# Ledger of designs, part 110: designed miniproteins, single chains, continued (3)

Each design is a single chain, and the fold is of that chain. pLDDT is the mean over its residues in the fold that is shown.

## One batch from the design tools (miniprotein)

Design m11814
Fold by ESMFold2-Fast:
Structure m11814 (fold): chain A 105 residues (1-105)
Amino acid sequence: SSSQQNLQRSQQLLREGERLHGQGDYNRSIQLYQQSLSLDPNNSRSWNNLGDSYLNLNRYNDSINYFQQSLSLDPNNRSSWSNLGLSYEGLGRYDDSQRYLQLSQ
């Protein structure tokens, strides 16, 4: 079915994005994560990974938005809580950062 094909393609794009992110190619990883999310918008991991790439580019307001999307889908995503804390640290909002980092434990 087309839905099954879309889910398989979404997962392939997510994995390729993770590979590029691991190599430090954040701009290309973002493009692949956005394509993955266009096919499967309910994937918490893809939202977290998109946010993480923006975090590595020091785009803190964008990263916060994407980590919040991840957490709206999966509030038990420890990585998203940790990365949300790091994003607030990047903004100099240290009290917020400490609260969110504690939630990642």
Scores: mean pLDDT 92

Design m11815
Fold by ESMFold2-Fast:
Structure m11815 (fold): chain A 87 residues (1-87)
Amino acid sequence: GAEEVKKELNKAGEYLSKAASLSADAGDEIAAELTQAADYAVGKKDKEEAVKHLEKAKELVKKYVKGEYGEKALKEIEKAIEYAKSL
């Protein structure tokens, strides 16, 4: 449900904060998409928009975040997508 989306996004954010290769600009763009996803999942309860923003965050992480923390963040975003699809 919505709380599970928020939990997985918090974990993704923790991993992204540890990613040495992540620039501030790329980090801000990813954070904006994760924030929108959480707002749609928890506040607005809009499953389609939540999934859309999570998929965009996933693509941005694949593009800009390399290494172990990027891979860990992707796994948590993928879990958040699965929970959002069950809303």
Scores: mean pLDDT 80

Design m11816
Fold by ESMFold2-Fast:
Structure m11816 (fold): chain A 95 residues (1-95)
Amino acid sequence: MEIKPGGLLAVAGPDGGTVLGRVTRAEVSDNKVIVEAEVTAQTGPAAVGPGGRVGILSEDGKLLTGVATRAEYDAATGRLRVEMDKSTLKEVELK
């Protein structure tokens, strides 16, 4: 499973609201996935954190869904960092 720069990242926070970003970097290990994104839009609260629902849509039309074990949004830089357990990830192919 590979997450490339340019894809769309969406994180739904525990209090509702969604932060949308463009993936700038991803690190995939045997048990963990870390995704960094540039925030492009948000709806509702900007609060993201553990238990947040994550969606990553790649430019080739693949959707990856998971649950954040950690999420940090830096409002000063517009940077979002999300960590997920690889075991919670599900790949859904959209055509």
Scores: mean pLDDT 74

Design m11817
Fold by ESMFold2-Fast:
Structure m11817 (fold): chain A 71 residues (1-71)
Amino acid sequence: SRDEALARELVEKLKAAKTKEERQKVIWDYLLKAARTEAPEEVIEKQKEKIKSLSEKELEEIVKKMEEYLK
């Protein structure tokens, strides 16, 4: 339920974001909420770099996968 709630918030905020930079920030905020107590800092930093390199198409694919997960 908590993970589902975080995923729903992520999808909602990504759909509300109008720029690539805003969508990247939403994903970073999601990772900080979901993993900050479970993942080492090194892993979080690598995820930030990966997100910064994502294209708009890849960001759209993430939204689609999260929506499928919520079914």
Scores: mean pLDDT 71

Design m11818
Fold by ESMFold2-Fast:
Order: C-alpha cells, then structure tokens, then sequence
Structure m11818 (fold): chain A 64 residues (1-64)
C-alpha cells in the first residue's frame, strides 16, 4: 500500500514536471534548449503514465 501510494505521488510529480518542461520549452528562444525541454516533457509524461499504471496494479493486488 505504501509502495502504491509512493508510485502515485511520484507519477503526479512527473506529470507536474512534464507540464513545467512544456511551458519552459514553448517559452525558450534557443532552439536546442526548446527541443531538450520538449523531449523532457514527453519523457516525464511517459514516466508518469508507467508509474500510474504500476500504482494501480499494486493497489489492486494489495490487501487494502
């Protein structure tokens, strides 16, 4: 249960980071920095999705 909650919190953190990177990327005037931030946004979104899925599986398998 603690593991499932930790994964959920971590997933939420990655989603927040993804949104922050997207905003920063769109506001960047340097093309290299912009592309890097947009790539980070995508990677953080994917990490968030994976962790959320793992959290849901653990929650279903837990005795909670």
Amino acid sequence: SDSARSLQNLSDGYYSASRSNLISGNNSTDSTVRQQLLDYSRDNQNRGDRLRQQSQQLQQQSML
Scores: mean pLDDT 84

Design m11819
Fold by ESMFold2-Fast:
Structure m11819 (fold): chain A 74 residues (1-74)
Amino acid sequence: MTPEEALERVLKEAKERLDKAKTKQEVIDIYNEAVREIHRLGIEYNVDPELLDRYVRELARYALEKLGMKVPPA
């Protein structure tokens, strides 16, 4: 598996988990776990920082959309 394939797999799995998340806390937990895994892979495979940042930003965008759709009052 290439570093790019590994990052794409993490992003895909994280998005699938985010789609199933029912609470704001679940979205936050999934996002934090996925970001940690992306950074771990970035270190392990010496991934280009720009490429790594693109995956983190896409994950953040997706998680923020989920939070915007599911933000309860208070």
Scores: mean pLDDT 78

Design m11820
Fold by ESMFold2-Fast:
Structure m11820 (fold): chain A 55 residues (1-55)
Amino acid sequence: MPPPSQAEIDALQQRVRDGLQTSLKLGHISQDDADNKVGPLTQAAISGRQTAREL
């Protein structure tokens, strides 16, 4: 499999951030929780690609 491009990585990170911000707005998570989750969720999205759709 070809590695994800920098643009794809940036897009996935932005989607994760947007999803976490939506969860914050809905009161599902705290801001600290969202900040702590962005890295692991971005890595999961990069590894799975399809997983990014669920975020």
Scores: mean pLDDT 70

Design m11821
Fold by ESMFold2-Fast:
Structure m11821 (fold): chain A 97 residues (1-97)
Amino acid sequence: MKIPADRAYMMGMIEAYAGVEDMDFVEKLLKNLDVDGDGVVTRAEAPRLVSLADFNGDGVLRRDDLIPLAYVIKYNDIDPDASAAELEEQLVKLLSK
C-alpha cells in the first residue's frame, strides 16, 4: 500500500493546470453529474464513478474529487457536457486501466 506519493503527484499536476480556468471546467463537470443540484455527486447519480474516483472516501464526489477527474477529462478530450451516465462510462474505462 503506497498510494500517497502517486495521489500527491496527481494533485500537484492538477494545481499546475487548474489555477485559473479549470474552476469553470470543474463547475461544468459538477453541474452535469449533479442531477439533484445538491453540490455533490452521489452513488445514486454515478455509482461506478463514485466507487472508483472517491479519493477522500466520503461516499460522494465533491469539487475536490472532481479536480483530478477534470484533469483526466481534459487530457483525454472527453466531453464534460455528456450525461452523468455517459461521463461515468468514459471515466470508468480510463480509471479501470
Scores: mean pLDDT 63

Design m11822
Fold by ESMFold2-Fast:
Structure m11822 (fold): chain A 90 residues (1-90)
Amino acid sequence: TYSQQLFDQAVELMTKATDETDKDVAEKLIKEALTLVKEAGLDKDVFDLFRRAGKLILEGIESTDPLERQILQGVAMLLLGVAKLVFEKL
C-alpha cells in the first residue's frame, strides 16, 4: 500500500539521520520523514513516536559523549520499532 511505502521511506530517512555527523543534514532528513508520516495520514501516535525519535537522534549528534550518543540512538531506534508495531495494528 502507499501508506506502507511512505512508512518504510520515513524509517529509511530516520535511519540515515542516525548515521549523520552534520546536525543540519540530520534535521532535514528527520523533517522529511515527519512530512511523509503526516502526508500518509498515519495515526497521531505514529507521528509522535517519529517526532520523539528525531529529537533523540539530534541530541545524540550534539553529544560529546560517545556512550550517550549510542544510548540516545538506541532509544530512538526502539521508538521507531514501537511505531512499526502501532502502524501494523492499525
Scores: mean pLDDT 85

Design m11823
Fold by ESMFold2-Fast:
Structure m11823 (fold): chain A 80 residues (1-80)
Amino acid sequence: MELDVSKLSPEELEKLRELISKLQEAYRLGEEKGIPEEELERRLEEIARRLEELMKRVPLDEALEKAIEEVEELIEEIRE
């Protein structure tokens, strides 16, 4: 997915930064737990696809917030 960062509001930009931070955390934790990189990429691609669908139906800030929640759920799954 491609986002035009120059069109984002300050709030949307902050949420995008939070999403990126959570994605980095998921990758780091997945590596620590020995999750196969291919499996982790599939899960993240599913989240990205849902985000892209949501962006067509809801405001970007709401879509980003839901994507952050899904990445946090993935992080919790990896921890267990």
Scores: mean pLDDT 77

Design m11824
Fold by ESMFold2-Fast:
Structure m11824 (fold): chain A 70 residues (1-70)
Amino acid sequence: MRLPEHVVAALQAHARSLGFGFEVSGESDLNTYVAAGLFFQAHGLPAPSPSAPDYVLTEEQIALLTEAAR
């Protein structure tokens, strides 16, 4: 997943707030992808497809995550 470090850290922090044992490292990994899915579901959005070859978020999804990280 190609995300800025600040957005990755925000996703990891959100997952931790839900009780998941993710470390806030700012590094993009499989756990960060899972955290993104949890965040989108919490906001009523469909999770990114796990079968997508690029694991890339849309500009709208990135904007939402960036606003949540402010």
Scores: mean pLDDT 62

Design m11825
Fold by ESMFold2-Fast:
Structure m11825 (fold): chain A 68 residues (1-68)
Amino acid sequence: MEEEVEKLRAEVEKNPDDIRAWAGLAYALYKMGKIDEALRVAEEALKRHPDDPAVQGLYRILKAKAEK
C-alpha cells in the first residue's frame, strides 16, 4: 500500500489535472485508515479543480467519514 500511495503521489505531481490519480490517492489513504490524510488530499484536489463535480463529491464523502 505504501508503494501505491507513493506512485499515486508522483502521478498527481506529474499530472495535476488527472482527477483519477487524485481520487486514487485519497482512496488509498482512506483504505489504510489515514482518513485525515485522505481528506487533506481531497482538499488539495478541490483547490486545484474547484469546479469538478467528481472532486467536490470526493471531498464531501471523505469529510463525512472523517467527522463521523
Scores: mean pLDDT 78

Design m11826
Fold by ESMFold2-Fast:
Structure m11826 (fold): chain A 73 residues (1-73)
Amino acid sequence: SKEELLEKVEEAERYLKEGKLEEAIKLLTPLTDVFPEIKPLIDIARKALEAGDEEKAEKALALAISTVKQLLS
């Protein structure tokens, strides 16, 4: 449901604020099936985190979260 999707996005946003980037990616990955628009952002975040670029990963995840919130509005 829309409410369940919003709860997952809010939990991912909390992980992001806590610096738990891998946990945020894990929560957002299943949402790429519903919101294909965020898949490139999740892929960027995953690659950035693998490269140790936490700032780039954080920015990509923030954009993905913002995009899903807009699509759920």
Scores: mean pLDDT 86

Design m11827
Fold by ESMFold2-Fast:
Structure m11827 (fold): chain A 96 residues (1-96)
Amino acid sequence: DIEELIKKTNEAIEKGDSEAALKYVQQLLDIVEKILKEKKLEELSDEELEKILETAEKALKYGIETGDEELRKAAIELQTTLGVIELVRGVEKVTK
């Protein structure tokens, strides 16, 4: 569940658990990539999209501060995928 993964990712970052943070960021990325690939953008609410984006930004900052290259890369990939979803949703809202 997306909300549970967001919560677990934020808790892992707050506790300084880089391994758990990486695991949960990767699980969020897998879910978001699947939604984008299957074009099921309606499965992500605007609120969920915003919360995942904020979580990815926190993970990126933490990865930079700790020198965790894998966490930094996973967080960047998550942010990039979310950005693509926002762009696709923007185009769909303009077309009728």
Scores: mean pLDDT 80

Design m11828
Fold by ESMFold2-Fast:
Structure m11828 (fold): chain A 83 residues (1-83)
Amino acid sequence: MEELLEEAERLLEEARRYGLEVAVALGEAEGLDPEEVRRAFEAALEGARELVRRAAEDREELERAVEVLREDTEALRAAREAL
């Protein structure tokens, strides 16, 4: 269980790093305020942390949450590389 929680935290940190750059760049393309886009992305990350926290009591649920985080983090990394 602890190893899955550590992996979730690492994935959330990677998602934050890649995702902020992607979110700001996409926001600029849409003509949005970069600070509003950052705030929205930070709120989404907090939502993901809440999902992980709720899943922490069930190993299978946590494993599924980590799998989703891996997919989302990889998508954000790919999007950042496309910038």
Scores: mean pLDDT 79

Design m11829
Fold by ESMFold2-Fast:
Parts: structure tokens; sequence; C-alpha cells
Structure m11829 (fold): chain A 94 residues (1-94)
């Protein structure tokens, strides 16, 4: 796997993780068992990709730690914004 392919997989995972965090924080989870299984699946994927921050976010959702979910969500959003900016700058230089 190239560094570019790894970053693409991590960014895709982070986008889905942020959507799950938003759903949790909004209180709009209707099927808690299905939601929990989806979060557990993403936690496994984050660990396989070495994305520790996304793994921490998924663990926080499973533990229903509202403050930790909010904290890690903000950290992922900042990291993603920096990655997108860096990628756009690289594409403009090509």
Amino acid sequence: MTPEELELQRESLRLLALKLADLYLSGKVSDREAFKKLVEDLLEQAKRLGDETTARLMEAILNEDFEAVKKYKEEIEKAMNEAVRKKIEAERAA
C-alpha cells in the first residue's frame, strides 16, 4: 500500500466516523444495537489502519462518553482539514 492509498483509506474511515459521532451527539440513534455494531466495526478498521484518534473516538461512543466524543471529533476534523489543505497544495504544484 502506498502512503497515498493509506491516507485515502484513513480519510474515508474518518468521514464515516464523524457521521457516527454526529448521530450520537444529536441523540438521533434509533437502533442502538445496530449502531453499536457499526461503531465496533469502525473501531476494528481504525485499529488495523493505525488510526489511533479515530479508534479513541469509536471507543468514546461505545462508552457513551459525550465529552470524549466531542473532543476526538474536533481533533479528527482539524486533522482532516489539514490533510485536505496539504493535498490541494500538492495537486496545485503538479
Scores: mean pLDDT 80

Design m11830
Fold by ESMFold2-Fast:
Structure m11830 (fold): chain A 68 residues (1-68)
Amino acid sequence: SLVATAPLPEPGSSSTAQRSEQVGDQTLVAVETVHRHPDGTVTTTRSLYSVGPDGSVRLLSSEHEVRK
């Protein structure tokens, strides 16, 4: 499975990682954004997209996580 892993940023900052893989005539794109709050809370957003040969984009999954 396609996974992008963003590093844990410094407090008050965000980091983003993107990974793509060709599967047949589709391109799968995984994006993970991690925001580290000054109080130690970490929010993570993960999205998986499919890009067709015509450039059409479809969201396959999205997840939002908050960790204290």
Scores: mean pLDDT 85

Design m11831
Fold by ESMFold2-Fast:
Structure m11831 (fold): chain A 80 residues (1-80)
Amino acid sequence: MKEEIEKLLEEFRELAQRVVDKAQELGNTDALKKLQEFYEKMLEEINKAIQNKDYDKVLEILRKGIEELRKMEAELEAQA
Protein backbone atom coordinates (compact mmCIF):
# COMPACT_ATOMS: atom_id res chain seq x y z
CA MET A 1 0.00 0.00 0.00
CA LYS A 2 2.52 2.66 1.11
CA GLU A 3 4.93 1.65 -1.67
CA GLU A 4 2.11 1.99 -4.23
CA ILE A 5 1.21 5.45 -2.86
CA GLU A 6 4.88 6.48 -3.17
CA LYS A 7 5.00 5.39 -6.83
CA LEU A 8 1.76 7.25 -7.64
CA LEU A 9 3.03 10.37 -5.85
CA GLU A 10 6.19 10.28 -8.00
CA GLU A 11 4.11 9.87 -11.19
CA PHE A 12 1.80 12.71 -10.11
CA ARG A 13 4.76 15.02 -9.34
CA GLU A 14 6.47 14.30 -12.68
CA LEU A 15 3.24 14.77 -14.63
CA ALA A 16 2.41 18.00 -12.78
CA GLN A 17 5.87 19.36 -13.64
CA ARG A 18 5.34 18.50 -17.33
CA VAL A 19 1.98 20.31 -17.34
CA VAL A 20 3.55 23.37 -15.65
CA ASP A 21 6.45 23.41 -18.13
CA LYS A 22 4.09 23.13 -21.12
CA ALA A 23 1.75 25.86 -19.84
CA GLN A 24 4.73 28.15 -19.25
CA GLU A 25 6.09 27.47 -22.77
CA LEU A 26 2.68 28.38 -24.23
CA GLY A 27 2.28 31.43 -21.95
CA ASN A 28 -1.04 29.98 -20.77
CA THR A 29 -1.54 31.75 -17.42
CA ASP A 30 -5.12 30.45 -17.09
CA ALA A 31 -3.87 26.84 -17.28
CA LEU A 32 -1.27 27.58 -14.58
CA LYS A 33 -3.96 29.03 -12.28
CA LYS A 34 -6.25 26.03 -12.89
CA LEU A 35 -3.37 23.66 -12.13
CA GLN A 36 -2.57 25.49 -8.86
CA GLU A 37 -6.24 25.44 -7.75
CA PHE A 38 -6.55 21.74 -8.66
CA TYR A 39 -3.32 20.91 -6.79
CA GLU A 40 -4.51 22.67 -3.61
CA LYS A 41 -7.89 20.87 -3.73
CA MET A 42 -6.23 17.50 -4.28
CA LEU A 43 -3.76 18.08 -1.43
CA GLU A 44 -6.66 18.89 0.93
CA GLU A 45 -8.47 15.66 -0.01
CA ILE A 46 -5.29 13.58 0.41
CA ASN A 47 -4.63 15.10 3.85
CA LYS A 48 -8.18 14.23 5.00
CA ALA A 49 -7.81 10.64 3.77
CA ILE A 50 -4.44 10.27 5.54
CA GLN A 51 -5.91 11.61 8.80
CA ASN A 52 -8.62 8.93 8.52
CA LYS A 53 -5.94 6.29 7.71
CA ASP A 54 -7.91 5.55 4.53
CA TYR A 55 -5.02 4.62 2.25
CA ASP A 56 -7.39 3.14 -0.35
CA LYS A 57 -8.93 6.62 -0.62
CA VAL A 58 -5.47 8.17 -0.99
CA LEU A 59 -4.80 5.82 -3.93
CA GLU A 60 -8.18 6.71 -5.49
CA ILE A 61 -7.49 10.47 -5.16
CA LEU A 62 -4.00 10.09 -6.67
CA ARG A 63 -5.32 8.04 -9.62
CA LYS A 64 -8.02 10.66 -10.29
CA GLY A 65 -5.42 13.42 -9.99
CA ILE A 66 -3.16 11.72 -12.52
CA GLU A 67 -6.14 11.31 -14.90
CA GLU A 68 -6.98 15.01 -14.59
CA LEU A 69 -3.35 16.04 -15.18
CA ARG A 70 -3.26 13.85 -18.30
CA LYS A 71 -6.37 15.66 -19.57
CA MET A 72 -4.73 19.03 -18.86
CA GLU A 73 -1.58 17.91 -20.70
CA ALA A 74 -3.65 16.77 -23.71
CA GLU A 75 -5.57 20.09 -23.76
CA LEU A 76 -2.29 22.04 -23.75
CA GLU A 77 -0.89 19.80 -26.53
CA ALA A 78 -3.98 20.62 -28.61
CA GLN A 79 -3.25 24.36 -28.13
CA ALA A 80 0.36 24.05 -29.30
Scores: mean pLDDT 81

Design m11832
Fold by ESMFold2-Fast:
Structure m11832 (fold): chain A 120 residues (1-120)
Amino acid sequence: LEETIRLLEELARFLEEGAKRARKALEESVEKAVKEIMRAVSLADLYLDEIRETDESVKPYVEEMDELLKKAGEAANEAGKLYKEGGSEEEMKKKVEEAIKHLEELAELARKAAEELREK
C-alpha cells in the first residue's frame, strides 16, 4: 500500500509538471505542445501499469485514470492531425488545452486516490 501511495504521488507530480511544460510549449508552437503531452501520456501509462500491479484496492482509480489518459491522448492526436492538415489555429489550441486539462484532472485523481488509500 505504501508503494502504491508513493507511485500515485509521483504520477501526480509528473503530470502537473508535464501540463506546465505543455502550456509553456504552446506559447511557441502547437507541435511542441503536442509532443510534450504525448510524452506525458506515454510515461503516465507506464506508471499506471506499475500501480495496477501493487494493490487490488487501486483498480477503480486506475480505470478512471486510464479513461482520462485516453482522453488526453486523443485530444493531443486531434491537435496534431489538425496541425498537419492545415486546420484552424484556434481549433488546434483548443484541443491542446483540452488535453492539458485532462492531464491536470488525472493528476488531481492520483492525489485523491493517494489520500483516500492513506486513510486506510
Scores: mean pLDDT 85

Design m11833
Fold by ESMFold2-Fast:
Structure m11833 (fold): chain A 88 residues (1-88)
Amino acid sequence: AAQREAAARAARRVAEEIAKKAEEEYSVGFGAAVRIELERAVAELTARAGVEPVEAFAEEMRRRGEEIVEETKRQMERQAEEVRAIAL
């Protein structure tokens, strides 16, 4: 219980830090999109918490967060290109 709670808190902290950084580096909208995906990752990692050290979960969340930011960036760039193509 205590370890799972600590892991959940660590993952949420990392997720919030990544979402804030994404908002600052790109836009509020980008940060919001990243936050939704990060919340899903936190839930998935929390479900597995119980045996791994808290630090391992924080690092895993950071790694997944980086992947989420890059994927969200690619999706938004693709969407922007589609909008430009239509807005002739």
Scores: mean pLDDT 75

Design m11834
Fold by ESMFold2-Fast:
Structure m11834 (fold): chain A 95 residues (1-95)
Amino acid sequence: SESARILLRNLIRSIAKLGGTKLSDEQIDNIVDRTINIIRQNDPDLYRAIQRGSLSLDQVRQVLNYIKEAAKSEGVTGSFIHAIDLLIENLDTGF
């Protein structure tokens, strides 16, 4: 759905900014599409939560792990993956 694409695109852009990674619009769209496909196949309940636009911190962690998988499949590594790992670590330790 369009809502899922908007949420994931904004999240991926935020991760890229945090990691200092310059991604083209094509790379961002490819990561979004791969992430949606992986989530729909492996975690349909999470996909429904994304479509509703409301995610728990545990669901955000799950989405970040799927974005990491999608980014690696797109050939995006280094500082972008490191930024995802830092975000996951911070969610796991609490604020």
Scores: mean pLDDT 85

Design m11835
Fold by ESMFold2-Fast:
Structure m11835 (fold): chain A 60 residues (1-60)
Amino acid sequence: SAAAAQAQRQQQLQQLDQQYQQRIAEIRKQYDATNDVTAYTGQALREIGDYLDQVQAINA
């Protein structure tokens, strides 16, 4: 049903949000230790891209 599909999508998005925040926090922690802007930018862009791809897949 539509309601079941919406509930499943909401749970998947919530899980992705939690995983994404955790990964970004680790990347930021590494940046704080190294002050490596290039590494930080590359890692952050990769995680953002992966997150958006997964959001699109869930909403498709």
Scores: mean pLDDT 85

Design m11836
Fold by ESMFold2-Fast:
Structure m11836 (fold): chain A 92 residues (1-92)
Amino acid sequence: SSAERREFAVLYTAAALAVIAAEIEKRPLSPAEIELVLEAAEKAIRLGERGIISPEDVLAVAKVVERALELARPEDRPRLQEAVERLREVAE
């Protein structure tokens, strides 16, 4: 549980920083940054479903993915949109 929370914190922080960098640079997310955001989302969904992280933590990840959607190329939008919907469902 503590190791899983630590891994989640690292992934969430990395994903958030990638989105912030892309926003500042006014560029789309790279393929590697998209995969990082999606990996953070999948981890949040699994840990949220198990009650290891709070609904507020899951919602925080959903907000990062929503920001990633604003920067995403059309081909990346469906996967990010699905991730947002799944995160929102887990957070309720």
Scores: mean pLDDT 90

Design m11837
Fold by ESMFold2-Fast:
Structure m11837 (fold): chain A 108 residues (1-108)
Amino acid sequence: DEKLKEIEELVEKAEKALKEGDIESAYENLKKALELAQEPEVAKKLPKELKLRLAYVTGRLVEALRRENKPELAEELLRPLALVFEPEEHEEALKAIEEGKEEFRKEF
């Protein structure tokens, strides 16, 4: 599936940008990944590992955005991320988000 591959590539770009401190590039790449991932036909096909990776990276970027005093951009990521998960997956998604936030806090 070309869309799944595009999502994986966008997530990898977001992760790399975060490591380099390029918060704008991380935001743009992750937002695009989440916009693709939230499409019902795409969300249905997403491997669990990729869903959790999206949640984890979103958690990292949410903490980075709060540190930059841009909480409104964090909401722009969390809204489409919520649509990626089924109701029964929400606890795992929340755990991945919190783990991402925690790991970012340990690095800075």
Scores: mean pLDDT 87

Design m11838
Fold by ESMFold2-Fast:
Structure m11838 (fold): chain A 70 residues (1-70)
Amino acid sequence: MKEKEERIKKLVEQAYTPELQELAIKSFKKADEGYKEVLEELQKRLSQGDERAKRHLAEMERILGKPLPV
């Protein structure tokens, strides 16, 4: 569990780069199973008041132009 939390934080920081955001979206569309777990973890972090997780989820939804398939 803690390892996944650190992974989520890493993804949030990396997603600030536009090129990495584009790549993450492409990977998400093709490897949705792995990203589904990441999305569920982000939702859990958001419920615990993690503002970075909230910001990351909002950005992902804006870029995708549709709700996340949680």
Scores: mean pLDDT 60

Design m11839
Fold by ESMFold2-Fast:
Structure m11839 (fold): chain A 61 residues (1-61)
Amino acid sequence: SREKLRKYFEGKTELSDEEVKKYSKLIQEKSNLDLSVLIPKEKLGEAVKLAGLPLEEIIPE
């Protein structure tokens, strides 16, 4: 969920590998970035900023 990703960015929780894959896929699909590799969890915040979209548009609830 969006709330879990927000908490991860705040350093309040950890993401599983499956959650990292899920968020990476959503960011890539919404931003239309031509990425050949999975976004590593450490770069998820940068990827969201590069997408130039609010989190609500990237990760629907």
Scores: mean pLDDT 70

Design m11840
Fold by ESMFold2-Fast:
Structure m11840 (fold): chain A 84 residues (1-84)
Amino acid sequence: MTGRAVITATAEGHVRMEGVGSAGTEFRAEGSAGEPIRLEVRDAGALGGPTVVEFDRPTSLEEHVEALRRLAEALGAEVEVREE
């Protein structure tokens, strides 16, 4: 089944993403232009907490959005982008 994710970009250059992958895995990511993206992946029933991965990508806001879009697609999610 296809998952779904929402990416929100702000005028201040912050970006966040929330979604669910095709296997029902929940994920969240946050970043700011020029800073690493932090991705959290959470599986149901795990007592060890979420897996956290950081990506070193000093990029523009648009490149942050594209990086998150590719991550969501790799997790089997269709992406919607919003701007605030």
Scores: mean pLDDT 71

Design m11841
Fold by ESMFold2-Fast:
Structure m11841 (fold): chain A 81 residues (1-81)
Amino acid sequence: SMAEKREKLEEMLIEALREIAELLGLPEETIEELVELYRAGDMEALDEIVRKAWATLDPEQQAELLERIRELEKRLKEEWE
């Protein structure tokens, strides 16, 4: 059903957000804040926190995170269908 597909997608996106936030080295309190912002639809505030964290990483950490994001994107695509 559409409701089941939507619920699964939202769950997968929230899990992806948590994993990315953990890889960014964000504290648990900030990760929970990001999830709440996502649920509230405040993408601007969410984007600001993520961009700020990304900017604190060195080039090697950024490259590793991008690789992890690619792996996560592939996993989400495979799980969706």
Scores: mean pLDDT 78

Design m11842
Fold by ESMFold2-Fast:
Structure m11842 (fold): chain A 80 residues (1-80)
Amino acid sequence: MSSVTIDQAQAVSTGVVVASMTNDKAKELVESLKTGKATDDEIEELAKIAVSTAKKENLTPVTTDDAITVLKTGLVASKG
């Protein structure tokens, strides 16, 4: 995770949580990610939602590519 800061990872995580409270689609994508069933397209869609929510909430600026990296790294690490 050499190119993504802790603050950016926190912004993505917060963006996902906040989005899941207000957007049923974001909640469904989070459940897919948690169960290990998320496709690359679903991860990209969740990343776009997280970035938009983080920007709206005035969190640390993060790009869609950074958000995809954070989400994919978390998913891959959970598999050992």
Scores: mean pLDDT 76

Design m11843
Fold by ESMFold2-Fast:
Structure m11843 (fold): chain A 73 residues (1-73)
Amino acid sequence: MVLDVALPAGAKAGDAVELRDEAGRVVARGTVLADGRVEAESLAPEEARPISSYTVTVTGADGRTASITVPMP
């Protein structure tokens, strides 16, 4: 699945991405693509739940982590 989600500053192609719901549960994991989108795999237990926001966490090759919160309309 390719997602058009906002990323924190400094995100690079190949960086690891983790999406968490408002309860802090991991709902998807993926990788930043060269075009700035995320290729993500849904993690089944949480994908059908009503979610009001996601926290997007990006981990770079240097081990630095940055996160932002993205609202779900």
Scores: mean pLDDT 70

Design m11844
Fold by ESMFold2-Fast:
Structure m11844 (fold): chain A 83 residues (1-83)
Amino acid sequence: EKEVEDFIKRMILDDLKRRLDELEKNWPQIVKEGKEALEKARKEYEILRDNAEEMVSLGYGPEYEELAQRFKELAEKAKKLIE
């Protein structure tokens, strides 16, 4: 049970980090594609932010806080370009 929790925690952290890296790399292309791409990206960033914030609420450490903040910043950046 405890080992399963630690395994799931690590898998979620690694997945969120990979998704953040992919989205940051794709950011210039998303901006180039315009409003519809930015809206889709904003929604994706908000979901990933919420997932990271849920892990923080469960006490899973400062790396999830950093991920939540970075996804929040990307979501706000996308929203600002749409508005």
Scores: mean pLDDT 79

Design m11845
Fold by ESMFold2-Fast:
Structure m11845 (fold): chain A 91 residues (1-91)
Amino acid sequence: MEAENERLRRLFLEHSERLQKALETTPPGTITPEVEEIMRELLLELGVLSEAEVAAMSPEELLLRVQELIAALAEAEKAGIPLSEMLAALR
């Protein structure tokens, strides 16, 4: 359980850091192909959405979903809920 939660947290942090760095170099209000790809990889790697679902989403839908995921994970961390449990609930 702890090892799985730690792995998922590492993946989330890695992709979140990549996304944040990409957004820092992106003009405000713009979703570049690089930012879009990072968002797709984050949602797919964490198992929140299937490959088909991620592929079918617009850049705006991806941004909304990533924002919802980040908010849900922040609430889970405040409540002491394991990341793996929260991610399972979001599927």
Scores: mean pLDDT 74

Design m11846
Fold by ESMFold2-Fast:
Structure m11846 (fold): chain A 63 residues (1-63)
Amino acid sequence: MAALRQELTDLVIKASNELAKVLDDETLTQANIELSRIYQEALAAGDLEAGKKRIEELVEKYK
């Protein structure tokens, strides 16, 4: 579903931008790898709410 992909893409971009403000390049690279994994798993599951929650938990973990 195009809407699901777009919403998840927007959430990942926002999370990456927020983390870029507080993390060094090495830690940001690791966080982005985890964000990519969450994104792929959420798309495969088709569950936007679970994907959003996992992205928010990842951001909280790194801040």
Scores: mean pLDDT 81

Design m11847
Fold by ESMFold2-Fast:
Structure m11847 (fold): chain A 92 residues (1-92)
Amino acid sequence: MEDDPEEAERALEAARKAVEEGNWLGAMALALVAGSLDPSKLAEAFVIMAKAYLKAGDYEGAKKMAERALKLDPENEEAKELLKEAEEKLKE
């Protein structure tokens, strides 16, 4: 539909900062906004969401977001690592 690459990049930067600040709900909301504005950034948005879910202790959410990122970008090493971490936590 529509996208705005510059606004999407600002939203991704804000989402990454929110993860670092411990605002995991804000990070997930901002990442979703970024993916909606620019579908080419959707894989990175899912990576940020997976990271936020992992830090919030929602390992099933983290796994699903990492899997979505890998479907869009199969070579994304950060998404592979987040998926592995989430799966290891779910097995405990």
Scores: mean pLDDT 82

